# Designed miniproteins, single chains: the designs that were tried, part 23

Each design is a single chain, and the fold is of that chain. pLDDT is the mean over its residues in the fold that is shown.

## One batch from the design tools (miniprotein)

Design m775
Fold by ESMFold2-Fast:
Structure m775 (fold): chain A 115 residues (1-115)
Amino acid sequence: KKVLLVVPSKGPTTLAEIKPLVDALEKKGYEVKTAVGLAGTKKALQSFKPDAVVILPGAIPIDGPEYVSGEEAYKRIQNLVKELSPAAKVIYLPENSASSLDELYKKIVKAVEKL
């Protein structure tokens, strides 16, 4: 199974912090790709064709100096997945869904395993 991680540019789950989550998913046999922002996500959806799209909490760049986070980020990415990879499952964990980064990553891995 293929998992796409939509990585924010600002927040606790940026590219610098994501390695433990990538390693945990790959250890369970998933093929993992990371994409930064809306444009990176669109390109990845077209080329990678994921089974699951995980939206990580933080601020996602959309265009120029603009960012979206939370429910707005989820809505925009979900609409993009619906158009480009409608069979893919979208996983979104709200910012306050975990007390630590380790807990958040464990919840993400468990959510992906349920697919």
Scores: mean pLDDT 74

Design m776
Fold by ESMFold2-Fast:
Structure m776 (fold): chain A 61 residues (1-61)
Amino acid sequence: DKKKAKEELKRWLREKAGFDDDEAEGIIKALEEKGKDLKEVVDKLKNGKMTADELVALAAA
């Protein structure tokens, strides 16, 4: 469920990482364009296997 994973990731970025809506959407778009699985990313963030800084670096690569 790609839409649910995208909404969950955007909420996590806003509420836990302190990003605004535009910043969160930009990060998500960059990850999608790189072919990253948003569900896997969300699961890693929720389980503490990935930090917000690591996510931003992944989106920027």
Scores: mean pLDDT 80

Design m777
Fold by ESMFold2-Fast:
Structure m777 (fold): chain A 75 residues (1-75)
Amino acid sequence: EEEEKEKKEQEYIDRMNQALAAGDFDTAEKILKEMIEEAESPEEKERWKKLYDSLVTMYERGRADGAAARAARAA
């Protein structure tokens, strides 16, 4: 069970990172909603929300600064 959960979480994180790196915040938000729906614990839902907010903030800050050289950017 823990193994399957970890695998699913990693897949969601990978998809979310790819979407955010591409600037596709709509797709990233949809991925977050899917993960929240699968999370049955309020604590898990909050952790996913905080992770998403943190990632979005990092990508938006990078865009606002206009600078490249962010490891989080797509390829």
Scores: mean pLDDT 70

Design m778
Fold by ESMFold2-Fast:
Structure m778 (fold): chain A 89 residues (1-89)
Amino acid sequence: HMSPEELARELIAATPEYKDEVAQVASDAIETISAAEFLGLEDIKNELLEKMRKALEIARTGTPEQVRKAIEEMKKFIDEAVKKIEEAL
């Protein structure tokens, strides 16, 4: 099973054209997963991990358009997850 950090490294390696953007998104995802885990928000943690795994699959097999869409979807989910975390505080 890949850790969030391993998923982040593999996702960055699979998306060299978007390296800086994907590195930022992956960093934000790891921070969000850590916050969700600390607060016991397992659903948010598990959903974000699943989205990271799906984005990695798309990065390896998808078209450039699908890769871009996956990155944008991950950003959107992180924003939504952060709001839910703030509501839990």
Scores: mean pLDDT 81

Design m779
Fold by ESMFold2-Fast:
Structure m779 (fold): chain A 71 residues (1-71)
Amino acid sequence: SSKVFELAEKFNEELMNNSSLEKMKETLIKEVKKLFPERYEEFTEKLNKAKTIEELRDVAVEFIRELLDES
């Protein structure tokens, strides 16, 4: 899906941007809301449980994997 690829690119850009954890959460949630509004609340709940950048990356990667499996 082109939408999954676009989301993966946006996730990768933000994760490489050396932003704060809170800024990364804001940006990733915003992109999910735009491209997959039906998954927005579920993603937000999962992402807000992340306490480190490493945990945030794990949540982001798992979400992209789930979207690919659903396509």
Scores: mean pLDDT 84

Design m780
Fold by ESMFold2-Fast:
Structure m780 (fold): chain A 88 residues (1-88)
Amino acid sequence: SNLEKAQRHIDEAERALRDGDLRGALEHVREAARYAAQTLSPEDAERLLESISSLLAQAEKALRAGDEETARRYLQDGVAAIRSVLDG
């Protein structure tokens, strides 16, 4: 199911964050948001995808600047936002 795929990608994102694989975490957060959005109303899906897109853009900017601490914080915020949706 889309819920199970979103959950798997969030678990993989958290593992990547623990391992210091920030690029891997970013890709898993992106995929988790895509699957989580498919479990929501169109309006809630749009809000989630816009929020996650903003967080991922900030994480990518931080990664390009070599600011791994800032990138990690944005990725953690993305994980938290998706987990909040999946808990509903």
Scores: mean pLDDT 90

Design m781
Fold by ESMFold2-Fast:
Structure m781 (fold): chain A 79 residues (1-79)
Amino acid sequence: LKEEFEKLVKETEEAIRQAEEAIRAGDVATALAHVKSAVDNVNKLKEITEQNPEFKEKTKELEERVNRVMLRVAEAAAA
């Protein structure tokens, strides 16, 4: 469980980074794909957190970061 949680955290942080890089490059399609990956990982983190409250704060932090990037991708797509 702890190793699985740590792996999902790293994958989520990497997906956020890749989405932000894609936004800077003007590649909205790639940014959207990475955001979708990050959302899926956050949902898995939430499932782990239901049985392991110690991970709740980190999961919430990542969820907020993913939501911010998602809004930025949506705004870039609308421009």
Scores: mean pLDDT 83

Design m782
Fold by ESMFold2-Fast:
Structure m782 (fold): chain A 92 residues (1-92)
Amino acid sequence: MSEEEIKKLQEFIDSNPELKKMIRDYLAEREKLDKEINELYEKAVQAYREGKFDEADELIKKAQELETQRRNLGAEYRKKRDELIENIKKKN
């Protein structure tokens, strides 16, 4: 995507407060999940280093569950975003 295309997208988002809020809310929730996933993997690595293999496996399972939640969050966001953009276009 060109810098000019990115700028036009940014101007469209900035001119639409509802879309801008949706994007910000999604990015905030995604960041929370990413932090939790990273912390679980870091704890799993530390558990493996300490020979606590069962603890490491449970931490990896929790991280994988959060990765599924993150994927579902992204899919739901894209659907709602596309519906909102279509509604905006219909109002013009």
Scores: mean pLDDT 84

Design m783
Fold by ESMFold2-Fast:
Structure m783 (fold): chain A 68 residues (1-68)
Amino acid sequence: MTLEEVVDRALELGLITPEEAEEIRKNGNKALLVHRLVERDTPEGRALAHEIMKPQAEAGKAGARALA
């Protein structure tokens, strides 16, 4: 998922506030989003933190494999 998709999902689930979502969208700071999701310590928050960090890194690696 993209950063924007994770922010939208976290906002929908009430894991972040609209103000936090706006700040994250403005600065593009994934670390702030991950920090908020982990701080909530919910299964859904952990899953979204995983989505923003690991799938994006894995997508880049999968692209490298396709190019090789």
Scores: mean pLDDT 68

Design m784
Fold by ESMFold2-Fast:
Structure m784 (fold): chain A 97 residues (1-97)
Amino acid sequence: SLSVSQSPASATVPEGGSLTITNVASGAGISRLTWFRQAPGSSELTTLAEATGTSTLTVTLSNLTAADTGRYFTLAYSSTTGELARGSGTELTVVPA
């Protein structure tokens, strides 16, 4: 079965700082990873990036501002099984420096 592991699960970072989030999908036939953000208090997901043909996605968010606060998720898709798996997310809070 598909699974997605994300690290870290949460982070509090001062404005102007950076955060690296590592996403690892496990399972057969992983064909696509989609990286998206959910703003605080919103049910809407914003697609930020898509990768094909890989089971890992490392994203570095730099020069952070309060607008970057939110939950960041990876969705994995397997073309072999048709299965979708969503990571538990990374909760980012950007605080004044």
Scores: mean pLDDT 83

Design m785
Fold by ESMFold2-Fast:
Structure m785 (fold): chain A 85 residues (1-85)
Amino acid sequence: MEILSLEELRRRLRELSERVRELLEKYYPEALPDFEKFVRWLEERLEEQPELVQSALRNLQLLVDKEDIEGLVESIKSFVETYLS
């Protein structure tokens, strides 16, 4: 898999974050605080773990494209519990 530039990853993270916030505000606002923690965690890892960030963004994009709110919430919870606990 081709690793995107840091600038491209930051742009995609911003754009996807805006779309996920819209979906969560509409369908599951309870997940917003954990989602904001997840976004900050990804931002911190853009330089150190760009492949991990790119993979996470790819998975989020697929869930957003399908409007899979349950999958989005589960992914956010899983990442927060695994990496922020």
Scores: mean pLDDT 79

Design m786
Fold by ESMFold2-Fast:
Structure m786 (fold): chain A 86 residues (1-86)
Amino acid sequence: SMLEELIRRGEEALRKIREWLAKNGDTALAQELSALLRELADALEAGDEARRAEVVARLRALAERAGLLEEVERLLAGIEAALERE
């Protein structure tokens, strides 16, 4: 299904983001991106839609600076698809 394909692409995107973080771990940009990914996970676990939207906006801006915007958009699409599954 389309939802399953979006989830799979999101998982692949997360792997690529993690590989980038591993290569760039000593940079302030990688540390900020890692912190925002943790905040996103916390907001998702809490069901806090307002906090999730705020974190997503900051994550997109930071990802654009890192050249990871395409991967982050795939991750976000995969998260939305996973939330739509029963």
Scores: mean pLDDT 86

Design m787
Fold by ESMFold2-Fast:
Structure m787 (fold): chain A 100 residues (1-100)
Amino acid sequence: SMLEEARARFAELLAETRARLLAALPPDLADHVFNMLATGVAEALRLLEEGRVDEALEVVRRTAQTVIDYVRAHAPAYAAVATEIVEEFTRGVEEVIREA
């Protein structure tokens, strides 16, 4: 099903992004950022399962901005690399949502 494919693709994107975060950020920051992204994706998936595609996209965009703002406020030395990782992740997640 399209929802099963979306779930699998989100899991792959989360796993790849977790690896990138752990390679680029301190472990505690990487875990916190990953948990914020994973929570946002879970909410987006719930909305997608309800057919609420535009709202799922908005949740993903808001999650990305919240994560970037968090890193800028608490770990500004890592803001640039975290932004690159989060923006690439967000692009992948948005593509999955649009294809569902």
Scores: mean pLDDT 90

Design m788
Fold by ESMFold2-Fast:
Structure m788 (fold): chain A 75 residues (1-75)
Amino acid sequence: SRNEELARRAREVAEAALARLPEEVQRKLTGPVDALIEAIRAGDMAAALALLVELAQMSPEGARIAGLMLDVLTE
């Protein structure tokens, strides 16, 4: 489905960005990123938007990853 495809692409961009960060930062952001991906997969766009805003507020690294995932959602 489109939601599964969007979740897959969002995971790809998030994982690529996370892989370039220190392990401590990866550990902090992996949970929020996974929650956002599951909301996208479920088609719960209201929850996805809320989680995206929360991820962006966590850290500069979280904001960058949130921006990359938002770009996937707006294609």
Scores: mean pLDDT 86

Design m789
Fold by ESMFold2-Fast:
Order: sequence, then structure tokens, then C-alpha cells
Structure m789 (fold): chain A 110 residues (1-110)
Amino acid sequence: MSEADKLEKEADEAFKNGDYETAIELYRKASKLYFEAGDFDKAIESAKKVAELYRKMGKEAEALLVEGDIAFQRGNYEEALKLYEKAIEIDPENKRAIFNYLVVRAKLHE
């Protein structure tokens, strides 16, 4: 069992226990390790769980930011831009959303 598989299992347990903050941390770490290992389907699945948990916590801006990151990693720059714009609309001082928005804009600028 890989380190990413162990973290995902621990994240699933935290999720079932209602510990959403711990589940988010563990799913994020698992997603990153899956991505580095080239297991993009599992990386995306874990990242989607992070967005779902943020949404359950009422943190819509953070959920949109994660969904934007997924779109960006898939090369869907136009979708990523729209998701980051929505995140900034909800939380105008979210530095990560602003930074990612500018990076995506630079990718689309000719």
C-alpha cells in the first residue's frame, strides 16, 4: 500500500467521523502524492473530495479554488479562469485565488 493510499484511508476515516479539517489535510496530501506518482485519476478524485468537504463546511471560495486547480492541471484554462473569478468574487482578498487567476490569464494571453 502506497503512502498516498494510506493517507486516503485515514482521510476517509476522518470524513466519517465528521473531522472535515483533518480529512481535507489528508486528502490534499494524498492528491499531491498521487499526482507526483502519475496516478492522475486518483489525484483528481482526492482533490474533488477536498472541494466537497470545503463546500460542506460553507467555504465556497475554497471549494471553487480547488475546482479551479483541477481544471488548470487538466489544461482547461478557460474553466479554471471562471472558477478562480467566482472564488475572488466571494473572497476578494484570497491571495491564492488572485495569484492563480493571474497565472491562468498569462497562459491565455497571446
Scores: mean pLDDT 85

Design m790
Fold by ESMFold2-Fast:
Structure m790 (fold): chain A 68 residues (1-68)
Amino acid sequence: IDSLTLRELADLFGVSLSTASNIISRKTGVSPATIKRMANAGRTVAEIGKELGVSASTIVSWINREGL
C-alpha cells in the first residue's frame, strides 16, 4: 500500500482518477487539479497523504466509501 499510486488505487476501486481526485478535494479542500498533478507525477497515496496531512489509510477509506 505504501508503494501504491493514486492512479492504481482508483483503478482497484473501479473509479476514474478524476473521481478519486474530486473525493479527496471535497475532504481536504485542496483543488482536484493539484491532486491530479501529484498523481500524474507518479506520487504514491502515502506521499499525497503526507502533503495533505492525512494517512494513506484515510485516503483509501474515502475512495472506498465515496467512489461508489
Scores: mean pLDDT 79

Design m791
Fold by ESMFold2-Fast:
Structure m791 (fold): chain A 84 residues (1-84)
Amino acid sequence: SGAATVLRNGLAELRRLLAQDTRLSPADKAAILALVEEALRAAEAGDLETALRLMQEARKVAEQAGSDAVARMLDGLIAGFRAV
């Protein structure tokens, strides 16, 4: 689906940003990745509400951990997900 494609493309970019991020702990990076990967699985299963909730939780983790760049990227990904 278009939603799953947005998340798959976003996950690739997220991995790149997380690799470059110096503010997030390894545990926070793993948590954000796990949430977005679970969101992709939900979107592929057609559960768009669960996918959106998981994306919002990933964004909250990034914000609470103090990574504005990752939080902003996730905001863009959520907007793209909602647009399809």
Scores: mean pLDDT 85

Design m792
Fold by ESMFold2-Fast:
Structure m792 (fold): chain A 77 residues (1-77)
Amino acid sequence: YLGLGDLYLHQGNYDLAVNAYKEALKLDPSQAPKVNAAGDLLVSLKQYDHAAEIYKYILELDPSNEEARDKLEEVLA
């Protein structure tokens, strides 16, 4: 799923990329740093809504993830 998310992201298929990253986190929460990095890449591509969706999902699984919280606040500002 992580690799599938990267593939969709590279293709510009952001909705499918976000869904694949969510499945990657659901199966292996230790992937959170890599999925956070994918959110950062979406921000650099000006895909703020898709980036926010990733950070929000990380926080739904781990509310103590300070990095995802800070990045979500930046994107929503």
Scores: mean pLDDT 80

Design m793
Fold by ESMFold2-Fast:
Structure m793 (fold): chain A 68 residues (1-68)
Amino acid sequence: SREEYLAAVAEVVAETREAHPDLPDAQRQALVARIAAVAREGYAAGLSRDEVVARMRAAAAEFLAELA
């Protein structure tokens, strides 16, 4: 549902904000956009909430590794 989708995105975004509070705004916006894009693709593909959350976390980790 839309509520489940929005809750999943908010959960992963909150996790990244807590783990990386000093991330610059431009990079934070790019990270959030990547998380939202992955969630949208998973939603369109009919994936479960758990699978979408796992994919969002993986995408966030990959993005952050690219910045290191």
Scores: mean pLDDT 81

Design m794
Fold by ESMFold2-Fast:
Order: sequence, then structure tokens, then C-alpha cells
Structure m794 (fold): chain A 64 residues (1-64)
Amino acid sequence: FEKMAEDVLEAIEKGREDPSVAEEALQKARDYAKSLNPALADAYVVTLINEAFELRRKRAAEAL
């Protein structure tokens, strides 16, 4: 989960120049979630987006 959140976060930053990069990362996360449980795909992506922004701030604070 954390690896996927990091990938999405990096893609969002790159997506500032090209939104398709962020969409590609989100699609990858959705495909992964579908491979585990199709019902989780939408919930996983929404949670992942929220967690990516919060994780970035939390990780930066913990890294000092």
C-alpha cells in the first residue's frame, strides 16, 4: 500500500506538467486493487489519493 501511495504521489507531482501521468498511476493502482478484489477498486483508489497527500506530510515530518 505505501509503495503504491508513493508512486501515486510522485505521478501527481509529475502530472502538474502532464495530467495523463497522474491518470496512468491511478489506473495502475486501480488494476492492482481489482486483482485483489474488484469491489475494493473504487474504495482503494479514493483512500489511496487521500492517504498519499497525508502520507507525504506525515513522512516528511517523521524524516525531520
Scores: mean pLDDT 67

Design m795
Fold by ESMFold2-Fast:
Structure m795 (fold): chain A 95 residues (1-95)
Amino acid sequence: SLLDQMQELIKKMKEYIENNDYSGAYKQALQFLDVFQQLVDQGVIDEDVAQKVMQRLDDALLDFITAPSSKRKEEGLRLYEVMEEALQLAQQQSS
């Protein structure tokens, strides 16, 4: 399922961040955004709710990619937290 894909991407995101592989983490985040957008397009998530979550994901992603090397791990973990919140919301909306 798309929810299972989101869970796997979040797991990989955390592993990449813990290994300081920020390029790998970024790729997982981009795939996560694509999967989340698919759920929105399928009408699984309410559009108004989805818009707010997408804005938070976009903001966290921008902070992550623009962060200096010394803050990349901190910003990566913040993005990871927003991804977990997005998954929790998608799970609530899918039930």
Scores: mean pLDDT 86

Design m796
Fold by ESMFold2-Fast:
Structure m796 (fold): chain A 85 residues (1-85)
Amino acid sequence: ALTEQLIAAVKALMEALRNGDAAAAAEQQARLQQLVADIRANSDPDTIAAISRAVQRTVARVALELFGDELDDEERAELRRVVAE
């Protein structure tokens, strides 16, 4: 599904950024732009809203996993709140 591909691309982009791999980050960003265009062209507003919420929760989870030790207590609490929604 396009939603699963979008989530996978977001995770891959965040991992590339964590590793300092600019080429991989650019490739995943281009993939994300294409997937977003395809979702917007083929989905109703309610489906787009649901995908947006799923992506926000995934980004918060991956950020906590990859950058948790680099975040302060307030930043970690905010990301955990987003995951719980």
Scores: mean pLDDT 75

Design m797
Fold by ESMFold2-Fast:
Structure m797 (fold): chain A 84 residues (1-84)
Amino acid sequence: LEKELKEAKEKAKEYKKKLEELTKQIRDLSDEAAKKNKEKELSPEEAEEIRQQLAELSQQAQEAHDKYADYEQKAAELERELER
């Protein structure tokens, strides 16, 4: 139980970090695209590539969020078992 709890907490931390990194990448890419669009430097092809990259990163972020939530729940359940 203690080993499983530690592993669940470590996995939750790993996915939280991955989610934070993906969220930063999405924000940075969105900000860069918005800046280029405002300056009229964004080509239609670049805009399409950015949209596709944002869609892919958003999907990865959702998967990381789901895994983070799953491992947090598992850790909480294991902590309750240890209290018994």
Scores: mean pLDDT 82

Design m798
Fold by ESMFold2-Fast:
Structure m798 (fold): chain A 97 residues (1-97)
Amino acid sequence: DVLAVARERYTDEQFLGAFRAMLDYLLDKGVVSPELVEAVLASDPELLAEITGVAMVKHRTAEAVLEEMLRLAREHGDEATVAFFEAVLDALRAASS
């Protein structure tokens, strides 16, 4: 169980803190809108921490981590979180071009 391994190495507070820092960074860079950030934070912060933890344990590259986060968000049916990770992946791919 990948989530059990993630929780052994990190706390939910650490995952949530990392996710919030990422949101602040992306908002400052104009990658995401304030409205999208508000929608994502209002959806389920515990689910966002879990998705982040699983993706970070499973993958080592930023693109692979984000692709896994998008996959998990789609499985959970969280439209705001799906839209967020799609925007982040699009920005990452544009920057790498």
Scores: mean pLDDT 67

Design m799
Fold by ESMFold2-Fast:
Structure m799 (fold): chain A 100 residues (1-100)
Amino acid sequence: SMAERVNELLREYLRALRELDRLAERYRATPDPAEREALLAEARALSARHAPVGAELVALFAPYSVSDPSAEKEIEAWLAAAEDLGVDEELVEEFLAMLA
């Protein structure tokens, strides 16, 4: 179903965000310029690999976007869309929390 596809995409996107956060923490912690460069290359590769997942999620939620969006109204619209589509609300809440 479409809900199962959205849940799959959200889980994949959240996995990528968590990995990027781990890479960012390692980047901030290391004094080694060579390690910093390697971590940046890994982060860029991960971002490039998972950019299509983010794009598909945006496309799936685009019909539910408000005409004059504030961040709060957009979040409310996405949560309403998740309920309507039968998407796991906890996954949407985790996704939105990661964007904050």
Scores: mean pLDDT 69

Design m800
Fold by ESMFold2-Fast:
Structure m800 (fold): chain A 73 residues (1-73)
Amino acid sequence: MVLDKPEGVSLEQAKEIAEKAKEETPGVSRVEVKEVGDKFEVTVESDLPDPEEARRAVEEALEKIKKGLEEKG
């Protein structure tokens, strides 16, 4: 997912927000944030064996990351 870079939010802060979302979302195995121009590219992975549960965990973590970035900007 590519998210808008909020004013005043650094890549380091975005990574901290992503790690917190991972900790708060059961079933998420990995998060990664990269800065791509004026955007953050966020990758969320789940190791859950059920594809539907994995998809919901990824979606929940992505929404938490998006909300965290909006609250910091």
Scores: mean pLDDT 79

Design m801
Fold by ESMFold2-Fast:
Structure m801 (fold): chain A 99 residues (1-99)
Amino acid sequence: SAAEEALRALLEALRAGDLEAARAALRRLDALADQLNPARAEIEVVLFAMEVVREGRTETVLAVADRLLAEFPDAHPLVKRLLRLLRETAEVWAKLLGK
């Protein structure tokens, strides 16, 4: 779906550390958020977070995610939940792999 494509675009922008692309993708996802399957989106974000940690890109991805959460306080509740889930999963997984 268009919503799933918007989520993938956001995750790709986060992986790349591309704040401008991430902002554009977030605005698109925000407009389409009600079309997402929440459970499927959450699973996709968890798997992405684990991959990001394995690739050593945690700091880059979290920096962009934190910036988006700060700049878009009025974003759709699901979009904010997905960004927070990404952040929390990446932090927990990084600790499990590093300790």
Scores: mean pLDDT 89

Design m802
Fold by ESMFold2-Fast:
Structure m802 (fold): chain A 94 residues (1-94)
Amino acid sequence: EMKKKIEEVKKKGEELVEEAKRLLEEAIRFFEESEDYEKSREYALKVLDLNNRYSDELEKLGKEVGRVGILYSAEVGVYGIGSASLAVSARRLE
């Protein structure tokens, strides 16, 4: 049972890292290629929301399972920092 929960957290963590990267790539593309600063900010904020939702799920799963998820949450957090910086820049260009 615990091993199954760890595997579920790992699989979901991998999916969230891929999704966060994809959303940030779209945010950068709107900023650099399209100069669509409103959409760039929207996609950047989606990365932050994704990280927050995953952190909440890790908290519910308890200490042992949460340790496995921390590495994925940290990686999504790196994309979140980049997206927060981009969102601030996009807001200034409105």
Scores: mean pLDDT 70

Design m803
Fold by ESMFold2-Fast:
Formats: structure tokens, sequence, C-alpha cells
Structure m803 (fold): chain A 71 residues (1-71)
């Protein structure tokens, strides 16, 4: 179960991704996982998001990935 603060960070990350602010989205997701004491997930998801950004993934693709991880 995610804390309310972690849920808020994921929601903010999804909105940042939709706006094309990919670095902000990655920062927020990483912070949310670290807040939950999940540094391995922070590293895994952060690395995947960086790869998606480098490969030119759309705002919709990055936002969808973050939503899947939040579920």
Amino acid sequence: MLSEEAKRLFDEAIEAAKAGNFDEAIRLVTRAYLLEGRPREAARVGTRLQKLKIEGASPEEIAAFIREEAA
C-alpha cells in the first residue's frame, strides 16, 4: 500500500510526463519509491524511464508506464 504522499508524487509524475517534462517525471517517481523504502524499485523504474526518454518514447507512453507501476 502506497502512502498518500507517495500516491501524490506518482500523480504529479504522470502529469509531468503528459506535459513532456520527463526529467521531472523520473525525479518524482524515484522520490516516491525512496519514500516507500523501495530503493531497488527506484533504481529499476528510474533506469527504465531514462531508457524510454533516450529512445524517444511519447508523453503518453511514459505516462502509461508510470500508471502501470503505480498500480
Scores: mean pLDDT 83

Design m804
Fold by ESMFold2-Fast:
Structure m804 (fold): chain A 60 residues (1-60)
Amino acid sequence: SASVEAWKNAKTREDILRLLEREARESISRAVDVVVKKLDEGRTSEEVLKEMLERAKEAE
């Protein structure tokens, strides 16, 4: 995630969009790493999807 200072210093639309892109890329990268790790542990894609959806539902 982008640091608080980076967000505080983002004064232009372009700076804000770059920080949002970074946050999105980091979030996707973390999600991919988690999925790959679980698949490497012998879980099926269906099992991984169900776990991810359950965790997302609990966070809401």
Scores: mean pLDDT 73

Design m805
Fold by ESMFold2-Fast:
Structure m805 (fold): chain A 79 residues (1-79)
Amino acid sequence: MRERLGIPARDADGRPLTPEESDRIVERARKLVEEGAPASKANYAELVPEAGWRPLRDGAVVEEDGRVYTAGIELEREL
């Protein structure tokens, strides 16, 4: 779970998130999973709507239906 929490890179205005803001989003996701919800993008979308979830990096953007997230642990580019 912890490695699949996903820390968004920027907020809705495109400004970088602070570590504190990212930690709060991660904690929300953790609580949701502990309540029996699957650790999936669908749940995280509810927890990080304000942040847009999508990493904003040069040439590295992912659509909401994509699987390749910087915050996703199934992301091969994290290697």
Scores: mean pLDDT 43

Design m806
Fold by ESMFold2-Fast:
Structure m806 (fold): chain A 64 residues (1-64)
Amino acid sequence: MEKLLQEEKELMEKYRKEFEEKGKEVIDDAVTLMEAVGEANVEETIGRMFGLGAERARARIAER
C-alpha cells in the first residue's frame, strides 16, 4: 500500500511537470496510456494528477 501511494505521487509530479510543458497533449497521452493498461479509475486518477476533479477529467476523455 505504501509503495502504491509513492508511485501515485511520483506519477502526479511527472504529469504535472509535463502538463506545464505540453499542455493538452500530456492529458491526452496520459488518458490513452491508462485506457490501454486497463486502469479502473482513469477519470479519478487524471483528475488527481492535474487537480481537475473526476468530472473535468471525464470531459477531457469525452472530448477525444
Scores: mean pLDDT 60

Design m807
Fold by ESMFold2-Fast:
Structure m807 (fold): chain A 59 residues (1-59)
Amino acid sequence: QEVLYTVAKGDTVSKIADQYKMQPLSIQEYLKSHNLTLAEGKKLKLILQDNKLQHIEEA
């Protein structure tokens, strides 16, 4: 399942993790390994399967 997400000011890894029922560390590690950051205004494409993050890319 594909979700387009626009990072808002004050958004955190923990907020995204809570929304998608995930561990914050798994999102943080994914962002770091792919050189992605949660900067305000950044558009991300989240690929989810069974409420688990499979892939993130910059939209």
Scores: mean pLDDT 71

Design m808
Fold by ESMFold2-Fast:
Structure m808 (fold): chain A 63 residues (1-63)
Amino acid sequence: SSQAALEQGNRLLAEGRVEEAIAAYEAAGDSIAEAHRNLGFLYAGLGRHDEAAAHFARAEELS
């Protein structure tokens, strides 16, 4: 489920497994604002600013 994928992403991020956390958050689907916010912060940390901006915009749309 979308919620299970979000929870998996949160666990992977807590373990420092950034690439796997990104994949899990992306698997959460388009409707979860928290997943998009977390993706925005992660992509920004990687210097991928266009992708970060897109995810932050989607999170705001869902909120």
Scores: mean pLDDT 84

Design m809
Fold by ESMFold2-Fast:
Structure m809 (fold): chain A 71 residues (1-71)
Amino acid sequence: SHMELVKKILEEAEKKVKEYADLADRYDELGDALAGTEDGARLSMEYHALSGLYRMQGSSIMIEGEGLAKK
């Protein structure tokens, strides 16, 4: 049914959002650990950039999933 399909789309989107959020948190943690070290400054910036990318991907998936579920 339409309602069953909507539920499945949203559940899968929520699962993917959680996966990307977990990845983003890991990269933020690594970036923070390297922040303020002379030899780790570049890698810290790269890890924070990766975290931001994964957060954006998660948001995009959720928005698209909600849009598809709406119709």
Scores: mean pLDDT 82

